# Designed miniproteins, single chains, continued (5), part 41

Each design is a single chain, and the fold is of that chain. pLDDT is the mean over its residues in the fold that is shown.

## One batch from the design tools (miniprotein)

Design m17496
Fold by ESMFold2-Fast:
Order: structure tokens, then C-alpha cells, then sequence
Structure m17496 (fold): chain A 66 residues (1-66)
């Protein structure tokens, strides 16, 4: 279930960003997670992949700053 996988992955990233004190990054990741899910529901896998890539980039930047 791709939607459940995206929700779990996004939720973990949000928690990690919050644990590192970066609430702004957590909010952005949460928004991107919801947009990725919406894209998957509409059959737009390319758009979903772009949102997942943005989430990963934000996560990497948060870890580097910690």
C-alpha cells in the first residue's frame, strides 16, 4: 500500500525534525507528505515522486544542521 508507506515515512520524518527542534521543517515535510498522498490518489506518480524527493532533501538538511 503506497499511500500507507508514504504516510509512515512522512510521519517518521516529521517526528525526527521535531525531535531536532526544527518545527518549520516538520511542517513542510507534513505538507509535502499530504501532497504526495493526494498525487498518488490522483494517479500522478511523477508529482508524488517529486514531493518525496523534496521531503528527503529537507530531512538531509535538518540532519546536517543538527
Amino acid sequence: DEIMEVLERGGKMVKEAKDLGNEEAAEKIDELTKKAVEALMNGDRETAEKYLEEMEKIKEEVIKKA
Scores: mean pLDDT 81

Design m17497
Fold by ESMFold2-Fast:
Structure m17497 (fold): chain A 70 residues (1-70)
Amino acid sequence: EVEEALGSVINALQEAGNLEALAKLVENGEKILAEATPEVAELLKEAARAAKAGNYDEAEELGMKAIELA
């Protein structure tokens, strides 16, 4: 689910200490949840998978790409 994926990415960014990316993701979270295209949803799911695997750098990169496309 997009909401669950968004939460996982938020946690990964917090763990990585990237407060700027975290702030952008939180600010755009409502728009992403309401208006996510399939492409944005897929990027968030991939970012969540990377975060779950411990690949926080990859999760950050994919999450930022999703924000830019949203």
Scores: mean pLDDT 73

Design m17498
Fold by ESMFold2-Fast:
Structure m17498 (fold): chain A 95 residues (1-95)
Amino acid sequence: SLEEALRAVDLTGEGARYLKEGNYEKAIEAFEEALRLDPGNVFARIGLAEAYEKAGKYDEAAKVYRELADSFEQHGATSLAEYYRKKAEELEKKA
C-alpha cells in the first residue's frame, strides 16, 4: 500500500542515519522493517547489505548483494548488477 511504502521510506532514512552513526544493529533492524513493508525498496536493500558488511556479517551481506545483482540484471542495469556481484564475491572470500 502507499502508506506502507511511505513508512518504508522513513525507516530507510532512519536506517541510513544509524549506519552513519555506527549503530549497525539498529540500522539492520530499520532496513529489515522497511523491506517487510515494501520488499521492492531498493535503497533499503542497499542499506541492509552495507549494514551487514559494516557489522562484519559477511555471509548475510553477500546474500543481499547477490539479490541486488540479480534484480538489477533482470531490469537491464548490467553495470550495477556487475558491481554488486563483485561486492558479494569479495565478501564471500572474507567469510
Scores: mean pLDDT 90

Design m17499
Fold by ESMFold2-Fast:
Structure m17499 (fold): chain A 62 residues (1-62)
Amino acid sequence: MTKVLIDDLLRRALDLETQRRGTILDLDDKHAVVRFDDGSVAELDIVSRNSFGIAEAEVVRR
């Protein structure tokens, strides 16, 4: 299971397994699209959010 942390206030993402960072291209309440610094794009399901604008997400498609 590949988990990604999303900072929706800063529009940044971090893949916890690979330590890859990315930029949020699209974000709603359940779904995000992120472009990582290696040029890959992933679709994510948002699992949880905290009050600081940090969301935990899971990779669905790459």
Scores: mean pLDDT 73

Design m17500
Fold by ESMFold2-Fast:
Structure m17500 (fold): chain A 78 residues (1-78)
Amino acid sequence: MMDPVSETTRRILRLLLEAGDKGLTVRELAERTGASQTTVSRQLDILVRAGVVERVRDGRRTVYRLTPAGREAALTLL
């Protein structure tokens, strides 16, 4: 994939790749990227709709992680 993605989106994908099956919350992604939670949430919504990221309920938390297809896409993009 040769189309440019936002720096925030690239950081989100890298962080999720590094976190693996554990995933990360919107708050953790916002803190690590330096973006607002609103910006991160919007990017995650786009990635979930694209099938790259999945939203998973972990008790009272919602975590986000790469799908198998999303992991392949992230490795190609990054």
Scores: mean pLDDT 79

Design m17501
Fold by ESMFold2-Fast:
Structure m17501 (fold): chain A 58 residues (1-58)
Amino acid sequence: EEELLEKAKKALEEKRYDEAASLASKLSPEKQLELAEYAEKLGYDRLAEVLRQIAEEK
């Protein structure tokens, strides 16, 4: 989980949004919310919304 979260954050920092979203879908809901907060911090509001929505699916 932590390794996937770190990879997702790195993908987000490198603007690989599709990869970040794919990795996020494999995370627990709590880790998906952490990633969403990180995306908001970086100014990716739409991506943060998608990540929160993925968390709701679990």
Scores: mean pLDDT 75

Design m17502
Fold by ESMFold2-Fast:
Structure m17502 (fold): chain A 82 residues (1-82)
Amino acid sequence: GIIEDLEKALEELKSATTDAEAKKAYDKLQSLVLSNSSLSPQKAIALILSALGEQVQAELEGRGTLEAYIEAGEKLLELVKS
């Protein structure tokens, strides 16, 4: 199911050692959310924008791009579960 697919994709993201690997894993997470037939396109976009807020906050606090992607991925999973 979508939760299992997202959890697997998040573990791939957490295993990333470069910004490029993190971006690729995060793009996969976004694709899974956008392809979820249980969500309207508008709701899927709203969840992605909420996760983007976490990414922006991490970058502004200087936590780095890899950490920003991880925090955004964790937020996406949290929002889909709620």
Scores: mean pLDDT 81

Design m17503
Fold by ESMFold2-Fast:
Structure m17503 (fold): chain A 63 residues (1-63)
Amino acid sequence: MERREWAKRAAVFAGKEALDAGMSNEEASEVAMRAYERALKAPNEEEAMRIAREVVEEALKKR
């Protein structure tokens, strides 16, 4: 399985969570892109999803 596939899943997850938390489409896209870039460095899907959750939590704390 390609690292990019896990990163795409992480990005989709992060974007959806951001929208569900009340972020705008623009902010959700930024969160998704950040999750994608960080998840590309993940060694597996589990770690990629952990990174996605961290990115969402970081974005929510900065509001």
Scores: mean pLDDT 79

Design m17504
Fold by ESMFold2-Fast:
Structure m17504 (fold): chain A 88 residues (1-88)
Amino acid sequence: SHEALRAEFEALLREGDALVAQMAEAVAARDRAAFEALLPRAEALVARLRALAERARAAGDEELAAAALRAADTLEGQVAQAEAYFAR
């Protein structure tokens, strides 16, 4: 149902917030190993957000699909910023 998809999206957003907080902690600590350990989790979450967007679109929920894609893009951007920090 649309309600179930929205509940899944909210859960993914909470996972994303926790992950971004952990990435920020790793950057603040200059802990490259801690940051690298988070990358597979970030990639998996981006993939899950994109999969949710496809499911939302198939269900006719274009607003949820757009929100999920925006969340995926935002997370990828945050990962790229942290990677740029550690590439210096």
Scores: mean pLDDT 90

Design m17505
Fold by ESMFold2-Fast:
Structure m17505 (fold): chain A 69 residues (1-69)
Amino acid sequence: GNIEKAKEYLEKALESRDPVARAAAKEALEQLEKGDIEGAIKSLESALKKVTDPEAKKYLEKALELLKK
């Protein structure tokens, strides 16, 4: 489902050189494991403003898009 695909994109973001992207991905994954989809969305939207790695930003944006469906 959309949550499973979002988790795959978040796992890719964990491999980022950008510590902000890694922290955002980890927090979102932990929130999704608790069933807190709205929390994950808010955390990702906040973190995306500070992410500098373009590849990680793309993965986090894809995860966010899937979670909003």
Scores: mean pLDDT 85

Design m17506
Fold by ESMFold2-Fast:
Order: structure tokens, then sequence, then C-alpha cells
Structure m17506 (fold): chain A 89 residues (1-89)
């Protein structure tokens, strides 16, 4: 189930990057959704990488001094993973 969902989200992400470019917020949202599925599967490193890429895109798209609810949500997920990684080392 999760593996099929990952494949579908990977295809969606590839198509969105091809059509809209890497810096588009829709690409960031697709990366965030894919990262969430990787996290559910226990692939924390892959999830973290996707979250960081999504956050970077969303922050750039929102512009300097602008608030992004999606960026905040992704940032929280990254923060939680980084704290757990630091404690586990």
Amino acid sequence: NLEEKIKELEKKLEELEKKLGKENPEVAKAKYELGKVYKEQGKIEEALKLYEEALEILEKAAGEGKYSPEALEVGVEIGMIRIEEAVSK
C-alpha cells in the first residue's frame, strides 16, 4: 500500500517539476506529501530531505517577511526529526 502510494507521488512530483519548475509551491506540497509517506514507512532520512527541500521552496515562494502556513507545518516536522536524531546519537 505505502509503496504504491510512494510510486504515485514520485510520478506526480516528477510531472509537476517538469511542468511548473522546481521552485513552484505545488512542487513543494508534493515533496511534503511524499516525505510524509516515507516517514510513515520509517524512511526518516528520505522524509527529512524532502521536508527540507519543500520548506526551502515554500519560504522562497512566500517572499521575504511573508507568512506561509505550509512552511510552518513543514518546519515543525523537520524540527521534530532533528531533535529525535540529536537525542538518539
Scores: mean pLDDT 78

Design m17508
Fold by ESMFold2-Fast:
Structure m17508 (fold): chain A 102 residues (1-102)
Amino acid sequence: AEQRPVELEVVTTYTAKSEADAERIEALARELAARLEAIAAETPGMLEFRVEVEREGTTVTVRTRMRFASNLAYGAFMDRVRPLLEAFAAEIAPLLESVEAE
């Protein structure tokens, strides 16, 4: 819907094989978050972008809240970030026991 705001809240829970692996996933998630925030700041029509990263033992929870002025703004942002998300997923895959997204 070009004239309607797009709102997304995504909660992704990563369960690592060990606490050391979870610490690595947390560090990589924070680095990714910083890159995504930079791209969000440069995206016309980005109204809100927030990422929170929390770790408890072997569990890393990433909460992402996004609000876009239009579907076009959302698409433009996702086109820029998709390669970064794919690279992150590939890098953490050996460290993961499971992943769940809402």
Scores: mean pLDDT 86

Design m17509
Fold by ESMFold2-Fast:
Structure m17509 (fold): chain A 61 residues (1-61)
Amino acid sequence: ALTKAKSEEEAKKLIVEALKSIDEELAKKVEELFKKKDYDSARELLVENPEIRKKVTEKVN
């Protein structure tokens, strides 16, 4: 459980870093949503942008 929680936080950081390299404004919005624990809104922003989703997937995999 604790190990998985740390992996999830690391994944969020990698996602934000990947977004910053593509769209710094969008990365900032997603980071704010993560801070508010609004993961549904963050997910919607990512799925609406297939280029960003692809880059994020490449960065975390």
Scores: mean pLDDT 70

Design m17510
Fold by ESMFold2-Fast:
Structure m17510 (fold): chain A 94 residues (1-94)
Amino acid sequence: YEKEIKEDPDNATAWYMLGQEYFNKGEYEKAVEYYEKAVKLNPDNAVAWYNLGQAYFKLGKLEKAIEAYEKAVKLNPENDAAKENLEKAKKALE
């Protein structure tokens, strides 16, 4: 994915995939950085917003996680996982 970004730094998919790689490694701060780049280039990617929300949640940034999950649900209302995690993030903040 780093090679893809070097060849096309405006490739939202490559940034999203790099975010996934670092999320899976438990490097949530880097995952957030790369997912933020992905959603800036493609703000209609519901899956990228959902995964950004998960990365924020892992960092304890609950308000930002809620915002990202709300974007994911708005873009894809059929994503039950995003709806459930939105509710969990709201309850964790309360």
Scores: mean pLDDT 83

Design m17511
Fold by ESMFold2-Fast:
Structure m17511 (fold): chain A 68 residues (1-68)
Amino acid sequence: MSEEEKKEIDELVKKAMQAAARGDREAFEKYREELAKKLEEAGASKEEVEKMVQGLTELYNSLAAAGH
């Protein structure tokens, strides 16, 4: 994928992180789904998609567990 697409993906990750930080599961899931679909549309590898989805899920769980 292009560098610009990667920047857009990074921005979606940040939005998901912010949603997770405020406990907004609905918004978090929306951004995660949008990110996964964008990666699929861009022809990203299975490893890339899995890493991004896993990373977002870990961020959500980590923030909840840490009491942040």
Scores: mean pLDDT 75

Design m17512
Fold by ESMFold2-Fast:
Structure m17512 (fold): chain A 66 residues (1-66)
Amino acid sequence: SELLEVLERGGRYVKEAKELGDEETAERIDRLTLEAVEALMNGDRERAEEYLREVEELVKEAKERA
């Protein structure tokens, strides 16, 4: 399931951000992951992909700050 894969990846990224002490980034990743899931459920794949790209950038930035 694509929805399950998105949720599992988002959860992993939230955990990684928390382990880096970045609670703000963890909250943003969680919110954007849920928005991506909602976009997919509404058939808006382009919007979902935009949210998922933002999540990937947030993870990268958090790791670079650590």
Scores: mean pLDDT 86

Design m17513
Fold by ESMFold2-Fast:
Structure m17513 (fold): chain A 70 residues (1-70)
Amino acid sequence: SELKEIQEKILKELEAEVQSVLPTLSPEEQKQLQELIEKMREAVENEDWESFYKTYQEILELLEEHKKRQ
């Protein structure tokens, strides 16, 4: 599925971004991001674009909030 290929690419790029900032995050933030990444993986497996997009936005929001607290 073309949609699944796009989701896989976005997930891999996002995982790389999260990994790059992971050492600057609190243990609680690290756990939250890990759980959200797992939810995105499930959405990719199920080809659930709505859940994928929702989780993607939640991850971006957490990263932006972390940036504001620096």
Scores: mean pLDDT 81

Design m17514
Fold by ESMFold2-Fast:
Structure m17514 (fold): chain A 60 residues (1-60)
Amino acid sequence: MKFGIEEVDGEYVAYLEVGSLRAGIPAATLAQAEANLERLRKAAEEIGEEFLKLLEEFLA
């Protein structure tokens, strides 16, 4: 599982990668992208490591 922020055409995307799956939340500013990245991290913690591992095995 990996988290990051990417800039595309003047827009920022906070992303989460699990196995072969990549999901992103677009934002107009870096500050919004950083907030979105923090939300993705929180969601990953709430889902739990065991469930994310199962999801990664299913998607890989």
Scores: mean pLDDT 74

Design m17515
Fold by ESMFold2-Fast:
Structure m17515 (fold): chain A 76 residues (1-76)
Amino acid sequence: SNAEEARRIAERAAKIANSEDPFDRDVGYALIEIVVGISLAQGDTEAARAALEKAIEVTKDNPELAEHLRKGLEDL
């Protein structure tokens, strides 16, 4: 399982998504989506879950993004 790697990448992506710069924020959102999407495409549901859980933890102060990510986690 690539869960640890996916979690690490998602943590960095989520920190970028917390940026005050709108461009960096959008890049962070895209990187989270890419990590989850690649994990699911590889059939690695554990990695997708680890990435989403870590991203939710890091973005807890952004309620819109956190809700979107929680829905993704529930749909696994």
Scores: mean pLDDT 82

Design m17516
Fold by ESMFold2-Fast:
Structure m17516 (fold): chain A 65 residues (1-65)
Amino acid sequence: MAEATRRAAEESLRYAKEKGKEDELQKMIDDFEKRGILTREQALDVFYALELIKEAIDRIIEERK
């Protein structure tokens, strides 16, 4: 479990860097961690999932143009 979470976090960081959203990701992680809502690793997983969903939505919108 810990290894899988770490791998997902590393993948999320790499994705954020490729999209130029590194600063946005860091602010989100810091906010959630400070508020005790999510750990840093959980915040990374949520960010990655949201970006994948956003890409899927953008793809659907693009297909309708």
Scores: mean pLDDT 67

Design m17517
Fold by ESMFold2-Fast:
Structure m17517 (fold): chain A 94 residues (1-94)
Amino acid sequence: TDLERELAAARRAAPQIAEVLRSGAEKVKNIDPEAAKDLERAAKYAEEGHVYPAIILLAITRNDALKRGKTEAANIISEALGQVHAILDAALAA
């Protein structure tokens, strides 16, 4: 099924996605420590193979940062989200 193909691709992409999320957490830790903790949790979800929960948490974290006026942190998280989607798209195309 398409779902089985997507889940298999997500599992293959998981280590690379986790690296992007940990890098994002490092970049925002001094700007928005709360967002950094959420990105670290998202990285752990990705490492455990829960890639889609990690992406959902990443999107929630970005929107929360914007709501709290942490525009710089939100921009960094948006860049990480774009990189994660590109990694997933590449894995699905393979």
Scores: mean pLDDT 88

Design m17518
Fold by ESMFold2-Fast:
Structure m17518 (fold): chain A 81 residues (1-81)
Amino acid sequence: MEASATSAPITMADGSVKTYTVTAGNAAAAEAVAAAISAGDTQRALRLLMTQPVTSITVTTTFPDGSTSTKTYDVRSLRSM
């Protein structure tokens, strides 16, 4: 059963706010990646994406004008290499 975890909101230099929702094959993997992203630990986040059963990451950006943008990245194909 797939599980998801959402990172803490990250305020960007332009005033936009980004949240990352990680979907994985288990809750521990999703939470570990979301925690690494929340901490700004890029190396740990990348390592977990390669070693843990992460399926996708959805990035939601809220701009200062109140508009939102959502992008989804599939990471499964990268893990099988």
Scores: mean pLDDT 77

Design m17519
Fold by ESMFold2-Fast:
Structure m17519 (fold): chain A 61 residues (1-61)
Amino acid sequence: MSDRERAEQLIAELERLRAQLTDETLRRIADLLIEKARTMSPREALVLAETALHMLREHLA
């Protein structure tokens, strides 16, 4: 899988996690991270998306 394809998959996972967030501040942060990931290079988007997914999953646990 290319960095681009992997980044797109992780962004989709972020969008799915964002839908589960009930806290407005966390939803706003998730929206900003998704927007930023879409404007970055594929490699940067991968790192950002992986970090964001880890942080948001910790909140939902």
Scores: mean pLDDT 79

Design m17520
Fold by ESMFold2-Fast:
Structure m17520 (fold): chain A 87 residues (1-87)
Amino acid sequence: KAAEIAELEEALKRLEEDFEPALEEIKKLKDKQLQEEALKQLEGTLKLLERLKERAEELGDEALVERIEEFMERVKKAIEELRKKLE
């Protein structure tokens, strides 16, 4: 249980640390093909976060679930902004 929670927290931390620099790079993209590739990467990140949330729920870590949900909302906003640019 404790080791599993620590593994989830480490995975989440890595995703959070990589997200902000990646988002800044994505915002600078003007090429539609690169923006479409970035969109697929963000969608993949969202699916991974959904799996981490399910695992955190199974382990009963409500604080970790909330943290993952907050990060998922940030990723969803990035996806919607990028979709708007591709329309």
Scores: mean pLDDT 81

Design m17521
Fold by ESMFold2-Fast:
Structure m17521 (fold): chain A 65 residues (1-65)
Amino acid sequence: MTREDLVDALVEALEAGDHSALALQVRRLLEAGITAEQLRELAPENEEVQTLARQMEQGLAARAA
């Protein structure tokens, strides 16, 4: 599964409002090593994805401190 496939699945879960599918797709993104920056680049016009990418960055920044 490519990064684009993972982001498409995430967007579908967000649009469907399926919290279980959303949690699964987020785990897949993390396991695939996708960064918040890459996530933003793959879906720059999707506000929900941009919000999720910001949350991932905040989590990484907290661990780096």
Scores: mean pLDDT 69

Design m17522
Fold by ESMFold2-Fast:
Structure m17522 (fold): chain A 63 residues (1-63)
Amino acid sequence: MIDELNKIYEQIKKGNINKEYLKSLGLLELFEKLIEAVEKKDVDKVQEIMAEIVDKINELFPP
């Protein structure tokens, strides 16, 4: 879980994540909500959305 979060965060930070690709995976809306929560400094919401993103990624790319 934490390794997945770090991986996602680094890809976002580096601008390597294509918005169309995220949209095709159903992740774009979650990342948009994450950015909004970060801008509002809503730590609880950030944690909630990060968990949803990790769950979605595990669903799409099971270990």
Scores: mean pLDDT 69

Design m17524
Fold by ESMFold2-Fast:
Structure m17524 (fold): chain A 76 residues (1-76)
Amino acid sequence: MEELLEKAEKLLKEAEKALKEGDYEKAIKLAKEAKKLALEALKKTPSSDRESILRAIGLALRAIGIEFEARLKLKK
């Protein structure tokens, strides 16, 4: 599970960099992968591990935000 969270964080950093560089298609792709990994981590997290649940939710929300912003800029 920790490995999934770590991979999701790495993909989010790459997605943020792509978004900053104007590579919106790459940002969307990386954000989608990060969201998938964060949700998989959440699924594998026991209900007693509040810290890991919050981390996974936070990563998924950040990924959704990046994807939304990139799509919005790509359409305009």
Scores: mean pLDDT 81

Design m17525
Fold by ESMFold2-Fast:
Structure m17525 (fold): chain A 71 residues (1-71)
Amino acid sequence: APLTDAEQKAAVYIAKKIMEKTGKHVADLTPEEVRKIAEENKDDIIKATGLSEEEVDRVVDRLVAAVEANR
């Protein structure tokens, strides 16, 4: 299923956080690096987006899958 509007906003927020932490676009990272950074910043993502942990995990899984597919 496609991401909801709230989950899409969360994906943009996560991508910005990754760029701030690494100086790289999310697409230029490994799937493992994307997941690690998202996990290290999960509490901040939940607080900023208002999503549940399960919804954040779903967004992270979609970003990781997109990075994996681009290899």
Scores: mean pLDDT 78

Design m17526
Fold by ESMFold2-Fast:
Structure m17526 (fold): chain A 100 residues (1-100)
Amino acid sequence: KREEALEYFEKGLELFKEGKFEEAVEYFDKAIELDPELSAEVYYYRGLAYAALLKFAEAVEDFKKALELDPNFEEAKKAIETLKETHPDNEELKKALEKA
């Protein structure tokens, strides 16, 4: 279970580094399905992939989940702040932030 989840996460990271964000999300989804508490990093990278796909609400939800698993994950905090600054008029992003 955990080993399979890590394998999917690693494949997702390879796709993410290649700029294949939709495929990366599919592999991160499989990792999370196998082990939802695998690591804060899997949610962080899926959030980054969602942001690259302009899915800012999903990105914020993943960054929040990363912080739920690791409250000291500074990269996830910075990612949320960056989205707020770069997309201040995005209503879906504002709604996702308010749901917390």
Scores: mean pLDDT 83

Design m17527
Fold by ESMFold2-Fast:
Structure m17527 (fold): chain A 58 residues (1-58)
Amino acid sequence: MEVATALSDVVATSPEYLSLKKGEVGEVLARLPGGLLLVRTERGEGKVPEIAVEVREV
């Protein structure tokens, strides 16, 4: 299972994107075009820029 860890605070300004706090971990559900990931956390699901997170297999 791939997980994404936020490298810094991420603030979503649209409903399609997911807000994350630095160090927050989510499951990577899909890799999307344009360097985006679909991530699921306790807050819900949404798009996150790949450059804002560290992805690892667990």
Scores: mean pLDDT 81

Design m17528
Fold by ESMFold2-Fast:
Structure m17528 (fold): chain A 57 residues (1-57)
Amino acid sequence: MSLSEFKKKLEEMTSKELAEKVVQEIRDEIRAKTFSSVEDAQEYLKKLAEEKLKEIK
């Protein structure tokens, strides 16, 4: 799942403003991490996006 896809899903469930904030939080968390591969980063993004979506529901 891309951040753009996740943002769209959040906008449908909440508001554009809340979606923007959540996406920014995800970007900040990813930037704070060091990944050994692109695949690790993608899996982390997917897991984090799913957890954030669960919290907002």
Scores: mean pLDDT 69

Design m17529
Fold by ESMFold2-Fast:
Structure m17529 (fold): chain A 70 residues (1-70)
Amino acid sequence: MSPALKLREQSIREAEALGLPAHDLVFEAADRVKDEIDASLLRMYGSVLRLSPEPQSLDQIRAEVERAKS
């Protein structure tokens, strides 16, 4: 498993513990990493998280919309 994936997972957990947006800590991890490939992957993960700031809440909203149609 790539180091970037482990850093992404740790950054998301730290962000939840601190009450911060997950993408902020993922971008911070990207800036700290010296490897260009890992930094690029972390920036990509951060951008995806920024576009979906509440992935679980979005899934819940979709489930509620489906229930409203039923």
Scores: mean pLDDT 70

Design m17530
Fold by ESMFold2-Fast:
Parts: C-alpha cells; structure tokens; sequence
Structure m17530 (fold): chain A 80 residues (1-80)
C-alpha cells in the first residue's frame, strides 16, 4: 500500500546522515504524498509518519528537522 511504502521510504530517509539531504528527501516524499493522496488520506499517513519518526529517530536535531517539515505539511492540508 502507499502507506506501507511511505513508511519504508521514511525508514530509509532516517538512515541518511546528512541533515540537509534527509530534509530534502523527506520534503520530496511529503510533496509527493500530498499530490497523490486525498487530504484525509495524507493526514492519516502523516500522523503515522510522525509516530514512526518520534519512536525511531533518536537524534533530536534530525527529529526536529523532519517533524518541522511534517508540521508545515499539516498546516498546508488544514488550510486547503
């Protein structure tokens, strides 16, 4: 499913050591999900991604960067 594929892609992104590259790849994923999914489906997937990042990313700086991208996406979905 798109949901399972998105989580696998997030897992791969979290393995990227360069913070700017990880942010860019995550932004690309988020933008693709927003284009491919309905707003309701995108919100549900983003909630699961947020939980996954919080549970699996132990580097606070990287976690904050990734969650900031996700938070900005949530704000865009709520404004639509």
Amino acid sequence: SVREEALKEVESILKIKDLNEARKRFQELVDRLMAELSPEEARAVFEEIARFVINHEKDEEKRNIILTVLDEAYRRLLAA
Scores: mean pLDDT 86

Design m17531
Fold by ESMFold2-Fast:
Structure m17531 (fold): chain A 83 residues (1-83)
Amino acid sequence: MAAEQARRAAEGARRLAREKAEAGEDLIELLERLIRELEEAVRELRRLAEEDPERREEYEAAARALEEAAREAREELEELKEK
């Protein structure tokens, strides 16, 4: 299911960002980039939902999954900034 695949991909990206931070990259910068990429993907999925009514529910479900992942990444980012 597209929503499940989108959620899994976003979770993998967040895990990879944390692994890169352990290797010396800035986790804040990595999360800010991930949030931007997720927001762009959400906009594209909503556009596809408007263009393909048969798959609208599938694209909207995937967009909601990515919005949820972006919210979780923002929460993690704010936690790091409060440190």
Scores: mean pLDDT 78

Design m17532
Fold by ESMFold2-Fast:
Structure m17532 (fold): chain A 90 residues (1-90)
Amino acid sequence: MELDPMTLLPLSKLSLDERILSLLAVMGPMTAREIAEALGVSQSTVSRRLRELAKRGLVEVRVDPETGERLYSITPKGYEELDRVYERLS
């Protein structure tokens, strides 16, 4: 089995919610499909987690007026949650 010896190793220690927040912090606004493809998880699973993260104020959702797709981005509260996660991993 092939393991990425780079960024993927830290990600293996994170929950799915923490991986979503980390991805949004690095990549900027993304659709649920793009997040699902990047993390290798089903879109339905990602969409469910994004709804819970939005309820907690850790991500925000905006509708792209050109495509009608929902774009998710990390909030200041989401960045604070990631800082706590990274302190734990340090």
Scores: mean pLDDT 76

